# Designed miniproteins, single chains, continued (5), part 35

Each design is a single chain, and the fold is of that chain. pLDDT is the mean over its residues in the fold that is shown.

## One batch from the design tools (miniprotein)

Design m17268
Fold by ESMFold2-Fast:
Structure m17268 (fold): chain A 65 residues (1-65)
Amino acid sequence: MVKELREKAEKYLEEARRALEEGDNKSAVEYISKALRLARELAQLGDNETAEKIFEEAREILLEL
């Protein structure tokens, strides 16, 4: 369960970066939103280290918008 959530969050961040590189800021924000929801779920399950990493990466991508 936790591993699957980590993989999904990582994929959403990857898609967000791809959308940013293509100039699709709207899709980038949508993918970031999905990754952040998974980060909150991971934190609720006790995986705070991965959740913090996802929050940091999402913030970095948002600053590039």
Scores: mean pLDDT 84

Design m17269
Fold by ESMFold2-Fast:
Structure m17269 (fold): chain A 84 residues (1-84)
Amino acid sequence: VEALLDEAVAAFKAGDYEKALELLGEAVRLAEREGGEAERQRVLARFLRATRDAIAAEAAALGEDEAAVRAALDAEIARLEALA
């Protein structure tokens, strides 16, 4: 799971979103099998935390408010971590 998650983060940061989503999906599926919904949420939270800056920068490049996107991502990460 950890190795797949690290590879998904690397692919996302490289701009290979298709590969990143495929690897994230694999990591999430394996995590859910090993630890149920809590582990699935933990893996999702870790991916968002690792990619937060890249997501916010991409949103800003598309004309979105970077600070608002960062705040929304931080809130979602906290929510997922609380449920895990």
Scores: mean pLDDT 78

Design m17270
Fold by ESMFold2-Fast:
Structure m17270 (fold): chain A 65 residues (1-65)
Amino acid sequence: MMKLKQAASKVKFIAAEYGVEAEVEIQGKKIVVTFKEDSEKARLAAEKMKEYAREQGIELEIEFK
């Protein structure tokens, strides 16, 4: 599914832009993002990801370690 794959790539790019490490996985019809840290940068990246996913109508799950 191209839309979900493109969204996963964009989400991974957002994490890289904020300089935070995150695992991005497609699980069925949702994208799961696991941040390796709970930092201000990680939270800002997460907010950007949530906004993008909402605009695209994609289910997003975010976790912090």
Scores: mean pLDDT 80

Design m17271
Fold by ESMFold2-Fast:
Structure m17271 (fold): chain A 63 residues (1-63)
Amino acid sequence: GSMAVEKMRELAEEMVEAARRGDLETVERKQREMIRLILEDNTPEIVEIANETGRELRKLGVS
């Protein structure tokens, strides 16, 4: 995949792991970086990674 897709998947993994341990500051920081990447590259794959990440965060009680 593109470097942007790879970075999005890395951020998604880091955000979910941070949420699992209750590190909401890290989730917020990584979420801001994810939003920045979406603004630079809004391909369907990048958007879907963001949507999947949001679903996983909601399962962990984070919104």
Scores: mean pLDDT 84

Design m17272
Fold by ESMFold2-Fast:
Structure m17272 (fold): chain A 55 residues (1-55)
Amino acid sequence: DEVARRIAEALGISLRAARSVLEALRSGDPVTEANIRHDLGEENYAIARELLESA
């Protein structure tokens, strides 16, 4: 997934971690979204969200 690769590069995380982030963001579940936002932090969450929305 090209979006997962971009997230991995932008956040400096593994492709495996980026795929997990992408799946969580695509879930639409508020709890899953809150957990990812907490784990990534606000700045990294915003970057990952923008990369998903621009794909």
Scores: mean pLDDT 81

Design m17273
Fold by ESMFold2-Fast:
Structure m17273 (fold): chain A 63 residues (1-63)
Amino acid sequence: SKKRQLILRLIALELRLIGLKFDIELLKEKKPNDEEAQKKIKELEEEIKEIEKEIKKLEEELK
């Protein structure tokens, strides 16, 4: 089913999003004044934005 495939993809992306947000929080807690950690946080935030765009597209397909 097309709908089932979209739902499974949505779940996978939401799990990735949770993992990335966890990684950012961990970096903020453990390395709050580390320049390399700040750069990594920015990279992870950009990846989150791309995942959120994909989630939005999949949610529109599921309507």
Scores: mean pLDDT 86

Design m17274
Fold by ESMFold2-Fast:
Structure m17274 (fold): chain A 70 residues (1-70)
Amino acid sequence: GELEEKAREIAKEAARHLAIKKALEKGLTVKEVRVEEVDGRRIVATAVGDKGEVVAEVDINDFLEALKKL
């Protein structure tokens, strides 16, 4: 439904930003961010830096529940 699609969109953006934040906190220069959906439930974002990678994961359902309370 519309809320589920909106939750997925927000989850992808949140995971991307979280991965970048974690990479910057580790002193990495972010060169690429990969975002993937796993089993329709989780968003996994990988920030690829010059000296390593950082992974951040979020649950789509956490954002769906938040949207239902608005």
Scores: mean pLDDT 85

Design m17275
Fold by ESMFold2-Fast:
Structure m17275 (fold): chain A 64 residues (1-64)
Amino acid sequence: LDGAALLELVGELAAERGLSGREVVELMLDPSNPEGREILRELAERLGVSEETVVRMLREASGL
């Protein structure tokens, strides 16, 4: 999985929702946020990977 491609898709999903890429990443990393969980699921489906894989890649890309 390419981290740069992941961040590009995050940017597209953020733009579709009128949010910044950082805001979308923070929403996806909050398991209590239903909007973030839906975005995470959509991104995982577009990439053909599990939601757990996307979370790991987002944490790595965010320096966590």
Scores: mean pLDDT 77

Design m17276
Fold by ESMFold2-Fast:
Structure m17276 (fold): chain A 79 residues (1-79)
Amino acid sequence: MREPLSPVEARVLKAAFLLNPATIEEIAKAAGVSPGTVRRALKRLEERGYVEVKEENGKIYVTLKDPLAVADDLARLEA
């Protein structure tokens, strides 16, 4: 299995799951962290295959690659 997410990564992933699709700014507000913190967390989450990051009309949008796998992993982390 993949390494467990940090508390910050888990908050960012949960915000992305609830707001899908969302901008970095929307995720930062929902997760209670800075946009810079979201960008760092998203890099790790994208490398792990949880999220996809796309740039459209000068904005960066975050979508989930597998919403069901994300939901399962988040439930496991909150247990």
Scores: mean pLDDT 74

Design m17277
Fold by ESMFold2-Fast:
Structure m17277 (fold): chain A 73 residues (1-73)
Amino acid sequence: LEEEAKKLEEEAKKLEEKAKELAAEAKKLAADPSASAEEVQALSEEAVQLYNEAAELKKEAEKLKEELEKLKA
């Protein structure tokens, strides 16, 4: 349970880092007047998807932590 929760947290952290990088790229492109609005939108959508996936993994990790706490009680 503890090792499984840790793996999910690590995966979530990697996805959050990727999402932050894509969001930063989208922001830089949005500030560039020569940039395509479609490219900015695509990067923003990818970032949102990765954040959502990371949030799901965090929820799974929290469930495993709750189960571990119940076993200690």
Scores: mean pLDDT 79

Design m17278
Fold by ESMFold2-Fast:
Structure m17278 (fold): chain A 65 residues (1-65)
Amino acid sequence: MKKKVELKVSESASEEDKEYAELKAESIQKLLDEGRNEEAEKAKEEALKEFKKRNIDVEIEIKEE
């Protein structure tokens, strides 16, 4: 089955941070659509680490459709 990215961003995040999170989620989704599941998981991990460094409360999950 195809996998889908689910993104949740804290309402306290800035517009810039929300936009950045959305772009990261879209990048991960593109990798999943290409069947590059391993790279998508790595991209998710890197994005979450970056958000944590920026004190942005973000959740990114890869779910099966």
Scores: mean pLDDT 79

Design m17279
Fold by ESMFold2-Fast:
Structure m17279 (fold): chain A 80 residues (1-80)
Amino acid sequence: MKNLSKEEDKKIAEELIEEAQLLAADKKYEEAAKLYEKATESSDPKLQYSALRGLAAVYKKLGEKEKAEEYEKKADEIYE
């Protein structure tokens, strides 16, 4: 958490999550999923957790309920 470079990476991941939420609101779920997937690649467990929860939400909208449940379980795994 205490690195300048990591701080910038966190900001980018946060913006990706926010942009993905806007895309999901506009029913662009496939594009939203791509941005959430990029955010899950973050080294920050808190941002990865938020992105995984976002992925679960958009996959529910896409009708892929099993995939959504898997991402919810992955989010729980981040914190044990």
Scores: mean pLDDT 79

Design m17280
Fold by ESMFold2-Fast:
Structure m17280 (fold): chain A 55 residues (1-55)
Amino acid sequence: DKIDSLSPLEQKVYRLLKQYPNLSQKEIAELLGISQSTVSKHIKNAEKKLGKKLR
């Protein structure tokens, strides 16, 4: 994994998905105190940087 290529917030989203793969984007947003659309963008950016799907 190219985790070091992720921004700090992208890394937090990635770690949550690894620990709790059943978490929805809304639940991640509530945990991090950000909008669901921001979570969606971070997931897409992380997938692009890592070259793999996270959902």
Scores: mean pLDDT 78

Design m17282
Fold by ESMFold2-Fast:
Structure m17282 (fold): chain A 80 residues (1-80)
Amino acid sequence: AEEALAATKSPDPQVRLDAAGELLESPDRELRIEGAKIVAELMKDPDPQVAIRAIGLAIRAIGDPDEEVVKALNEAMKKL
């Protein structure tokens, strides 16, 4: 769980995607918020394979029952 948070700082976008996916599955709300923020950043990645996988994770994040997780995703997505 917290090991995934460290992996979000990886220069490899695939490692960051794996970490964000694990964070979004966490029972800890703060970890899911961090996962949503990383997913929003990766949705604008120039690699279309990274971007499409990030979109799939974003769909999971917008289904979260916690409004703060959805808010974190939306705020990060407001930037190009």
Scores: mean pLDDT 76

Design m17283
Fold by ESMFold2-Fast:
Structure m17283 (fold): chain A 55 residues (1-55)
Amino acid sequence: MKPSEMELLNEFVLALAAGDEAAARAYAAQLLSTYTDPEKQAQVRALLEALRASM
Protein backbone atom coordinates (compact mmCIF):
# COMPACT_ATOMS: atom_id res chain seq x y z
CA MET A 1 0.00 0.00 0.00
CA LYS A 2 1.37 3.43 -0.96
CA PRO A 3 1.14 5.76 2.05
CA SER A 4 0.00 9.33 1.49
CA GLU A 5 2.02 12.28 2.83
CA MET A 6 -0.59 12.69 5.57
CA GLU A 7 -0.35 9.00 6.50
CA LEU A 8 3.46 9.27 6.73
CA LEU A 9 3.18 12.39 8.91
CA ASN A 10 0.59 10.73 11.16
CA GLU A 11 2.72 7.57 11.59
CA PHE A 12 5.83 9.69 12.23
CA VAL A 13 4.06 11.68 14.97
CA LEU A 14 2.70 8.47 16.54
CA ALA A 15 6.19 6.91 16.51
CA LEU A 16 7.61 10.04 18.18
CA ALA A 17 4.87 9.97 20.84
CA ALA A 18 5.58 6.27 21.49
CA GLY A 19 9.34 6.88 21.73
CA ASP A 20 9.93 4.39 18.90
CA GLU A 21 13.16 5.79 17.44
CA ALA A 22 13.51 3.05 14.78
CA ALA A 23 9.99 3.67 13.39
CA ALA A 24 10.42 7.46 13.66
CA ARG A 25 13.72 7.27 11.72
CA ALA A 26 12.13 5.11 8.99
CA TYR A 27 9.18 7.49 8.51
CA ALA A 28 11.49 10.53 8.71
CA ALA A 29 13.65 9.07 5.91
CA GLN A 30 10.57 8.73 3.67
CA LEU A 31 9.43 12.29 4.51
CA LEU A 32 12.91 13.75 3.90
CA SER A 33 13.12 12.01 0.49
CA THR A 34 9.70 13.54 -0.39
CA TYR A 35 10.31 17.07 0.91
CA THR A 36 12.58 19.50 -0.94
CA ASP A 37 11.61 22.42 1.34
CA PRO A 38 14.43 23.17 3.85
CA GLU A 39 11.90 24.27 6.50
CA LYS A 40 10.03 20.94 6.40
CA GLN A 41 13.31 18.98 6.37
CA ALA A 42 14.61 20.96 9.37
CA GLN A 43 11.35 20.37 11.28
CA VAL A 44 11.53 16.59 10.76
CA ARG A 45 15.18 16.54 11.87
CA ALA A 46 14.41 18.68 14.94
CA LEU A 47 11.65 16.30 16.03
CA LEU A 48 13.99 13.29 15.72
CA GLU A 49 16.65 15.12 17.75
CA ALA A 50 14.05 15.94 20.44
CA LEU A 51 13.11 12.24 20.66
CA ARG A 52 16.79 11.26 21.04
CA ALA A 53 17.25 13.93 23.76
CA SER A 54 14.28 12.41 25.64
CA MET A 55 16.07 9.05 25.83
Scores: mean pLDDT 74

Design m17284
Fold by ESMFold2-Fast:
Structure m17284 (fold): chain A 67 residues (1-67)
Amino acid sequence: MKELYKELAEAAERLADSFEKQGNYKQAAILYRAAGYWYEKAGDTEKAKEMFEKSNEALKKYQEKLR
């Protein structure tokens, strides 16, 4: 289970990075949040914190784009 969660987290992180690079901050924020959750489940608290911070940053960029 933990290895599966790590693989899911890594996949979500890669997809989030791709969406952020495309300027799709809404999808990036959602996927960074999902990656953070799965890193927590995998026991990687440091990576989880990093992903949640990236999710919050992406959400701020998304909100700025709506203005």
Scores: mean pLDDT 83

Design m17285
Fold by ESMFold2-Fast:
Structure m17285 (fold): chain A 88 residues (1-88)
Amino acid sequence: KARELILEAEEHLGKAINALNEGDYEKAAEYLEKAAEHLRKANELEPSEELEKAIEYAEEAAKAAKEGDGEKALEYAAKAARALQKYV
């Protein structure tokens, strides 16, 4: 349930980081938005402070990627992944 959604979000975060490193900010934003969506669904099933933080970080990362700020996008994507550390 919630764990499966979190693991799928983690996979999307990894793909987003890869896209950011390749300079594909549009693809990165798409993956970050999908990660945030899965995390929101997970938080609806089993609310936690870590999931709320991960959602905020993933959304900030997607915004930065859309603005072409790869450094900020990578920073927030890494923060999102770190917030999920206890689930992986």
Scores: mean pLDDT 86

Design m17286
Fold by ESMFold2-Fast:
Structure m17286 (fold): chain A 66 residues (1-66)
Amino acid sequence: MEKAKKLGEEIDKILEELRAHRDDPAAVQQLIARANKLIEELKKVDPELAEKYRAKLQDTLREIAA
């Protein structure tokens, strides 16, 4: 559905921004908060897709911490 797809695309953009700003702790914290908010909105329309994006966020956080 269009809303779930759009939310997923916005989250993917934030994950790319997390990788781009990994050396800026303040930017990373703001982007994590934004991603979590969009994942909560996605959970209301597509809980399965929201779970996949939560996993992607965790994977991205492990990547930038290395």
Scores: mean pLDDT 83

Design m17288
Fold by ESMFold2-Fast:
Structure m17288 (fold): chain A 62 residues (1-62)
Amino acid sequence: GPVDEREVRAALAAIEATISLKYKDQETPEEVELAERIHQALKAGKEDEAIRLYEELRSVRK
């Protein structure tokens, strides 16, 4: 079927959060907090919230 852009963004949020949490010793406290919040939003089924937090994480990283 057609690729849903929202589904792709949620998947990217999950990947980035996982990487940030795996390498949290190399991340700022703000980046770790955002990654943890993305992970929690995804576990709660709140895809829109996870995508919003992912955009915040990207902004913090430049």
Scores: mean pLDDT 80

Design m17289
Fold by ESMFold2-Fast:
Structure m17289 (fold): chain A 75 residues (1-75)
Amino acid sequence: KPLTPLERRARDLARDFLTAFQLYPKEEVLKMLKEFLKTLSPEEARIFRKYLLDLLETHFPEFVEEVKKIIDEVL
């Protein structure tokens, strides 16, 4: 099934954060993530969370719990 524009944007943003985790110190990316989450609607945040955690589980499994905690604390 084709992604909605909202789902596609959330997926692309999750990919951008995955790239940020590759390029920047973890603490800097977590600060950027916390501020970014405040700009999302509840629906955007739910979809973004799903895509981001799925990507992190594959590429940075050690970050999943900490990122999940930050998302759950902000939302």
Scores: mean pLDDT 81

Design m17290
Fold by ESMFold2-Fast:
Structure m17290 (fold): chain A 103 residues (1-103)
Amino acid sequence: SMEKEELIKKAGEYIEEGREAFLNKDYEKAIEYFEKAVEYAEKAGNDYLLAVAELNLGLAYEKAGDYEKAIEAYERALEYAEKAGDKELAKAAKENLEKVKEK
């Protein structure tokens, strides 16, 4: 539907804006954008975009030093990646989850 297409577009736009903020080391701004990406991906019912947004949110929380929230985000990323059938994304989420649990 047109509504679903718009939600998918907004999720993608927020992922890109979040990535730009992350590369600029503005982790608070990156978190805000990735949280918006999660919101729109959830409304769209898109497990792939949810996995991508949650993985990036976890990375941003980890860089901000919020390891507890990073763990939660990586666990969600793994769940959604598995639901989406994306083995590479699931592996990335699992590897980041294992590494952050050591902190």
Scores: mean pLDDT 91

Design m17291
Fold by ESMFold2-Fast:
Structure m17291 (fold): chain A 61 residues (1-61)
Amino acid sequence: SMVDEAIAELEALKATASPALQAYLDEAIESLRANPDMPEEQVRTLLETVRALVADAAARA
């Protein structure tokens, strides 16, 4: 499912994320696991938000 694919992507992002971002990613993953029927547009928006935050943090480092 798209939710399972999103969880896999966020788990992979955790491997290179700072501790602060890992905490945020954990919350996002938990949200996805709690809502396996989350609409695709909502999953996409969550992923776009997470990707933007990870990219911003990397640019500031």
Scores: mean pLDDT 81

Design m17292
Fold by ESMFold2-Fast:
Structure m17292 (fold): chain A 80 residues (1-80)
Amino acid sequence: KAAELQAALASLSPTAQRVLQLLLLHPDRELSAAEIARELGLSQPTVSRALRELEAAGLVEVRRGADGTRLYRLSPAVKA
């Protein structure tokens, strides 16, 4: 539901909202926590916490790369 999505967005930490904004600018790009941290000028642990919030809210998808690194992208459910 749109109202449920809006409520989830409002409940996100400021850091999670910033990470979500970056992913919205690159909706088909897969990024690691380290890459997101570098692009936003944040620490990797801070970004990892934000990504956990977004994953729990169903706003991002997670894939494991060949080296086992977690790669995050915007969920297709959010793309229009």
Scores: mean pLDDT 77

Design m17293
Fold by ESMFold2-Fast:
Parts: C-alpha cells; structure tokens; sequence
Structure m17293 (fold): chain A 58 residues (1-58)
C-alpha cells in the first residue's frame, strides 16, 4: 500500500502500543491499519489513530 510517510509513522507507533497491550504481531496490526486506510480513507484513519495515541499518553 502507498501510505504517506506520516501515516506509516503513526501506524507503526500505534502498532507498537497495541501489540504490547494485546500480544498481537506488530506486522499484522500494521497490515490491518493499511486495509482500514484503503477502505475508509487514509485521512480518517490517521485522525482516529492520532486520537487513540493521544489517549494513551503519546
């Protein structure tokens, strides 16, 4: 997928946190985020991730 650099950085940061909480593979979480961006739009998913990271103290 052709995510922007900013979207890739946010997806990776979120995947790190989510992997730590759930024990899921980071790469699988990133792939799921990529699929959500393609289905719902990159901007929408990026804004959602930013909100989630802020809620986690990032």
Amino acid sequence: MKMSKEAKELAEKYAEKYSEITGLDKEKIIKAIEEQMEKNGEKEVVEQIKGLLESMGV
Scores: mean pLDDT 76

Design m17294
Fold by ESMFold2-Fast:
Structure m17294 (fold): chain A 81 residues (1-81)
Amino acid sequence: ITITAVTKVGDKYVITGTGFDTLAANPGLFFNGKFVTGLTKVDDTTFVTEAALPAGSGNVRVVGQGKDGKKVVSNDFPVTN
């Protein structure tokens, strides 16, 4: 899976990318290597954060389970909150 954009929309963040259809369930979002929020699927290219992101600059990544039961991890994507 690949993150292509992270956009603040209102009080939430929209995560856009590819390969999200390969996930078995809603994944988590990690910020600087720490779990920060769950993600809710909007469509096969879009997730929305369930909670606010921590303040500061760093990298986010999506972490979840594939339909094969194996851990799936995205690229690191830079953000400032």
Scores: mean pLDDT 77

Design m17295
Fold by ESMFold2-Fast:
Structure m17295 (fold): chain A 66 residues (1-66)
Amino acid sequence: MVTIVARGASPSGLTAAALALIGDGARVKVEAGDPTVLRAEGASERGVRAAADALRAGGAEVEVRG
């Protein structure tokens, strides 16, 4: 399970991140707030990187905990 913590996440960045993780076969839980927390089970390193990059492209500060 990987935890992605995003501060200042945009709606488009969150959507892109969730789609990247789901497309990679992960089960995703989103805990809305600031920071927004995405919990991904079964995500690959590629899927996690794509999600983090999508959040950062949307202007978020992102921390990944594995």
Scores: mean pLDDT 83

Design m17296
Fold by ESMFold2-Fast:
Structure m17296 (fold): chain A 92 residues (1-92)
Amino acid sequence: MLPEFSEEELELLKELVEEVKELEKAEEEGDIEAALEEIEEMTEIAVRLAETGDEVATAMAMLTLAVLSLSENPEVSEAAREALERVARAAE
């Protein structure tokens, strides 16, 4: 029951994982501006995944943003919630 992703979808998912690592580093360093920039990049990747119509890839991206919406930093939490709304809208 492994999902069959296209090569392009796999590259987008890998890019999303790398952005998560950069976000983690920015949060550890207390660089909120960098963290917000990474959330915006993740949002753009998630919107692109949603536009492909792949429900599994979209769900994985949305789960990643949902975890960020639980951040103790209110700016990060708000940005992640706005990102989820954008992805949901792109997914129809």
Scores: mean pLDDT 78

Design m17297
Fold by ESMFold2-Fast:
Structure m17297 (fold): chain A 56 residues (1-56)
Amino acid sequence: SREEQLEEAERLAVRGVVTGDLAAVERAIEIAKELQDEKLLAGLEKARSVLLQQLA
């Protein structure tokens, strides 16, 4: 369901940010785009940007 996909996106985002897994954050962004959740997408795009700055 949409709710399950949103929960998956949030789980992937948290895991990605905590572990430095860029692919997990990018997967979450794709789910947010498909679900048209603009608030989640904006937060994930910011998280991705911060993570990229932290990765050498």
Scores: mean pLDDT 82

Design m17298
Fold by ESMFold2-Fast:
Structure m17298 (fold): chain A 62 residues (1-62)
Amino acid sequence: SEIAVRKEFWERMIKLNDEFIPGINAARRAGDKAKFDALGEELLKKLKELIKEYKERLEEVR
């Protein structure tokens, strides 16, 4: 159902954020600015992929 597709997308977004935040904090504590920036960019890239997948799945169930 559409609700199931929306719920899965939401859960994946939250999980993705939760997984990256500890890594970002660890990089910051280590003073590794390059890793801090890279993790932020990787998170954004994965969010864009999730949004693309969500749009495709949502159109399929319309």
Scores: mean pLDDT 83

Design m17299
Fold by ESMFold2-Fast:
Structure m17299 (fold): chain A 70 residues (1-70)
Amino acid sequence: SELEKKLADLEILKGLYEIALDTQRFVLERNPDLPAEEKARLQADIARTQAYIDSLNKEIEELKKKIEEE
């Protein structure tokens, strides 16, 4: 099914963003003395990455529902 392939692709993409998020959080945690501007940028990047993951989760759940309704 094309929907099942799309689901697999979205789950892979989500995994990549989760790795990115973990990496960003790790950098922030390991560098508490980051300059304020770098810390703010990193926090903004974390928020953006989390928003992408949240969006992908919504799309994945909607797609799973469509597959179940076939």
Scores: mean pLDDT 86

Design m17300
Fold by ESMFold2-Fast:
Structure m17300 (fold): chain A 68 residues (1-68)
Amino acid sequence: EDLEKAREYLKKAIQALKEGNFQEAIDYADKAIEYARKSGTPEGERLARLAEALKNVARMELGEPVTF
């Protein structure tokens, strides 16, 4: 379930990013990271990385600091 929720939130984050809703994309990406890490799986770790990357893209669009 945690892995499934991570995928659902990542999908919502991608959709928000496509729509230019950068703050919403960040919020959904944070939820995706939370559930991906709770899954304790290698796939969850990969999803968390993708969500972090998406979050950084959204932050750059907002002019907020990003972690390199």
Scores: mean pLDDT 81

Design m17301
Fold by ESMFold2-Fast:
Structure m17301 (fold): chain A 70 residues (1-70)
Amino acid sequence: SLLEEVKELAKKAIEEVKKAKTKEEFKKIVDEFQLKVLEIYDKITDPEEAEKIKEVVEKTGEEMQKIWDE
C-alpha cells in the first residue's frame, strides 16, 4: 500500500538523519524524503489513506528535526 511505502521511506529517512554529520547532508535527506512523499501523494485516490500518510509525514519530520537538534 502507499501508506506502507511512506512508512518505509520514513524509517529510512530517520536512519539516514542519525548518520548525517553536516547540515547539508541533513537538508538533502529531508528534501529527498519530501520529494518521494510528493510522488506518492500524486498516486493517492483515497482521502482516508491521504490523511494517514499526512500523519506519518508530520511525525517523521518532527522526529528528524529532534534527532538533528540533539
Scores: mean pLDDT 82

Design m17302
Fold by ESMFold2-Fast:
Structure m17302 (fold): chain A 72 residues (1-72)
Amino acid sequence: MSKVEQLSPEEMKKLGKELRERREKLGLSQRELAALAGVSVATVSNAESGEVKVPPENLERILLALELLESS
């Protein structure tokens, strides 16, 4: 079970940094990750910055896309 709905602002910033590092290791642009996750480029950018709270469902989509790509 994900606890994305209960993430604090500090946890969101930490998660955002991890999302960016994972995306960059896969050689993906923010646009490519957004397309794979089914979200907007702005949503990916906001999630990676950790400065703006992203809706939990969109954050879960990004996390799932990264997990699936890393498993390939």
Scores: mean pLDDT 77

Design m17303
Fold by ESMFold2-Fast:
Structure m17303 (fold): chain A 69 residues (1-69)
Amino acid sequence: MKEKEKEAELEKLRASVRAVVDNTIADKRQRTGLSDEEYAALRSQADAAADENIKTVEEMEKKREELKK
């Protein structure tokens, strides 16, 4: 697999993860009536978690590349 194909896959994963996080927070806010402060805190935590998941996938792909050589 070419680097270009891997970048496209990671970009799709990033978009997918963030979309799921966005929808989950919006749904929870609608259901529970979160305050603006609570919403902002939850949003910040979810964004940090999404970024960590994306980094983990990127590191795993990099390690796979090294193992295939």
Scores: mean pLDDT 70

Design m17304
Fold by ESMFold2-Fast:
Structure m17304 (fold): chain A 80 residues (1-80)
Amino acid sequence: MDKEKFDKEVEAAVYLIRGAVALVTADRYEKQGKLDEAKRAYEEAIRDFEKAVEVGKDIPETAQAARDGLEEARKRLEKL
């Protein structure tokens, strides 16, 4: 196992998880009518998913999940 490759895979997974958590948090704020908090959480999700795509670009499963999350976060933010 290459430590450098493993560290990159872990970093991409961490950003993907952070993006997903931020997206769920944003949805909860939106449902509560806390639109400013929802906007900040969607912007956080976008940043984390963009980093997951960048770090995980050579990890197809992680890159695809991050792109799907990025698309969802952007669509949600546009509707606020």
Scores: mean pLDDT 85

Design m17305
Fold by ESMFold2-Fast:
Structure m17305 (fold): chain A 79 residues (1-79)
Amino acid sequence: DFVDELAERIRDAVKQATGVELDYETARRIAELIVEGKFDEARELLRKYLKEKGVPDVLAESTAIAVVLLLRREVARRK
């Protein structure tokens, strides 16, 4: 499942950038939003999740932007 592949990529990217272990359900939801073209919703969901896990606001925002941009390119590449 393409959404499951994206969910794993999101988890890896978030862990590499912040050290935070993103739960699979949240990662899959973000992947679904990205596939649906709902990039702003995906970014906001990831930013809020990271902030709740104690990531500083600036790092949470920059990570959310970078991860969503990366996954947007992955979706475009497969089309």
Scores: mean pLDDT 84

Design m17306
Fold by ESMFold2-Fast:
Structure m17306 (fold): chain A 55 residues (1-55)
Amino acid sequence: ADDPALVAEALREGARLVQEGLSAEEAMRRLLKRYPLSPLSQHFILGLLRRHEES
């Protein structure tokens, strides 16, 4: 399991990128360059970013 603070920071940055016009997938590619996210954390964050993209 990843550090909860790391996951929270990555989610906040990812949500910001989606609000700036990136797709959830593009935001996730950007996050993976900076945050060492496990596959489980990636799946969780991507699901939330897709929800932000549709809203």
Scores: mean pLDDT 80

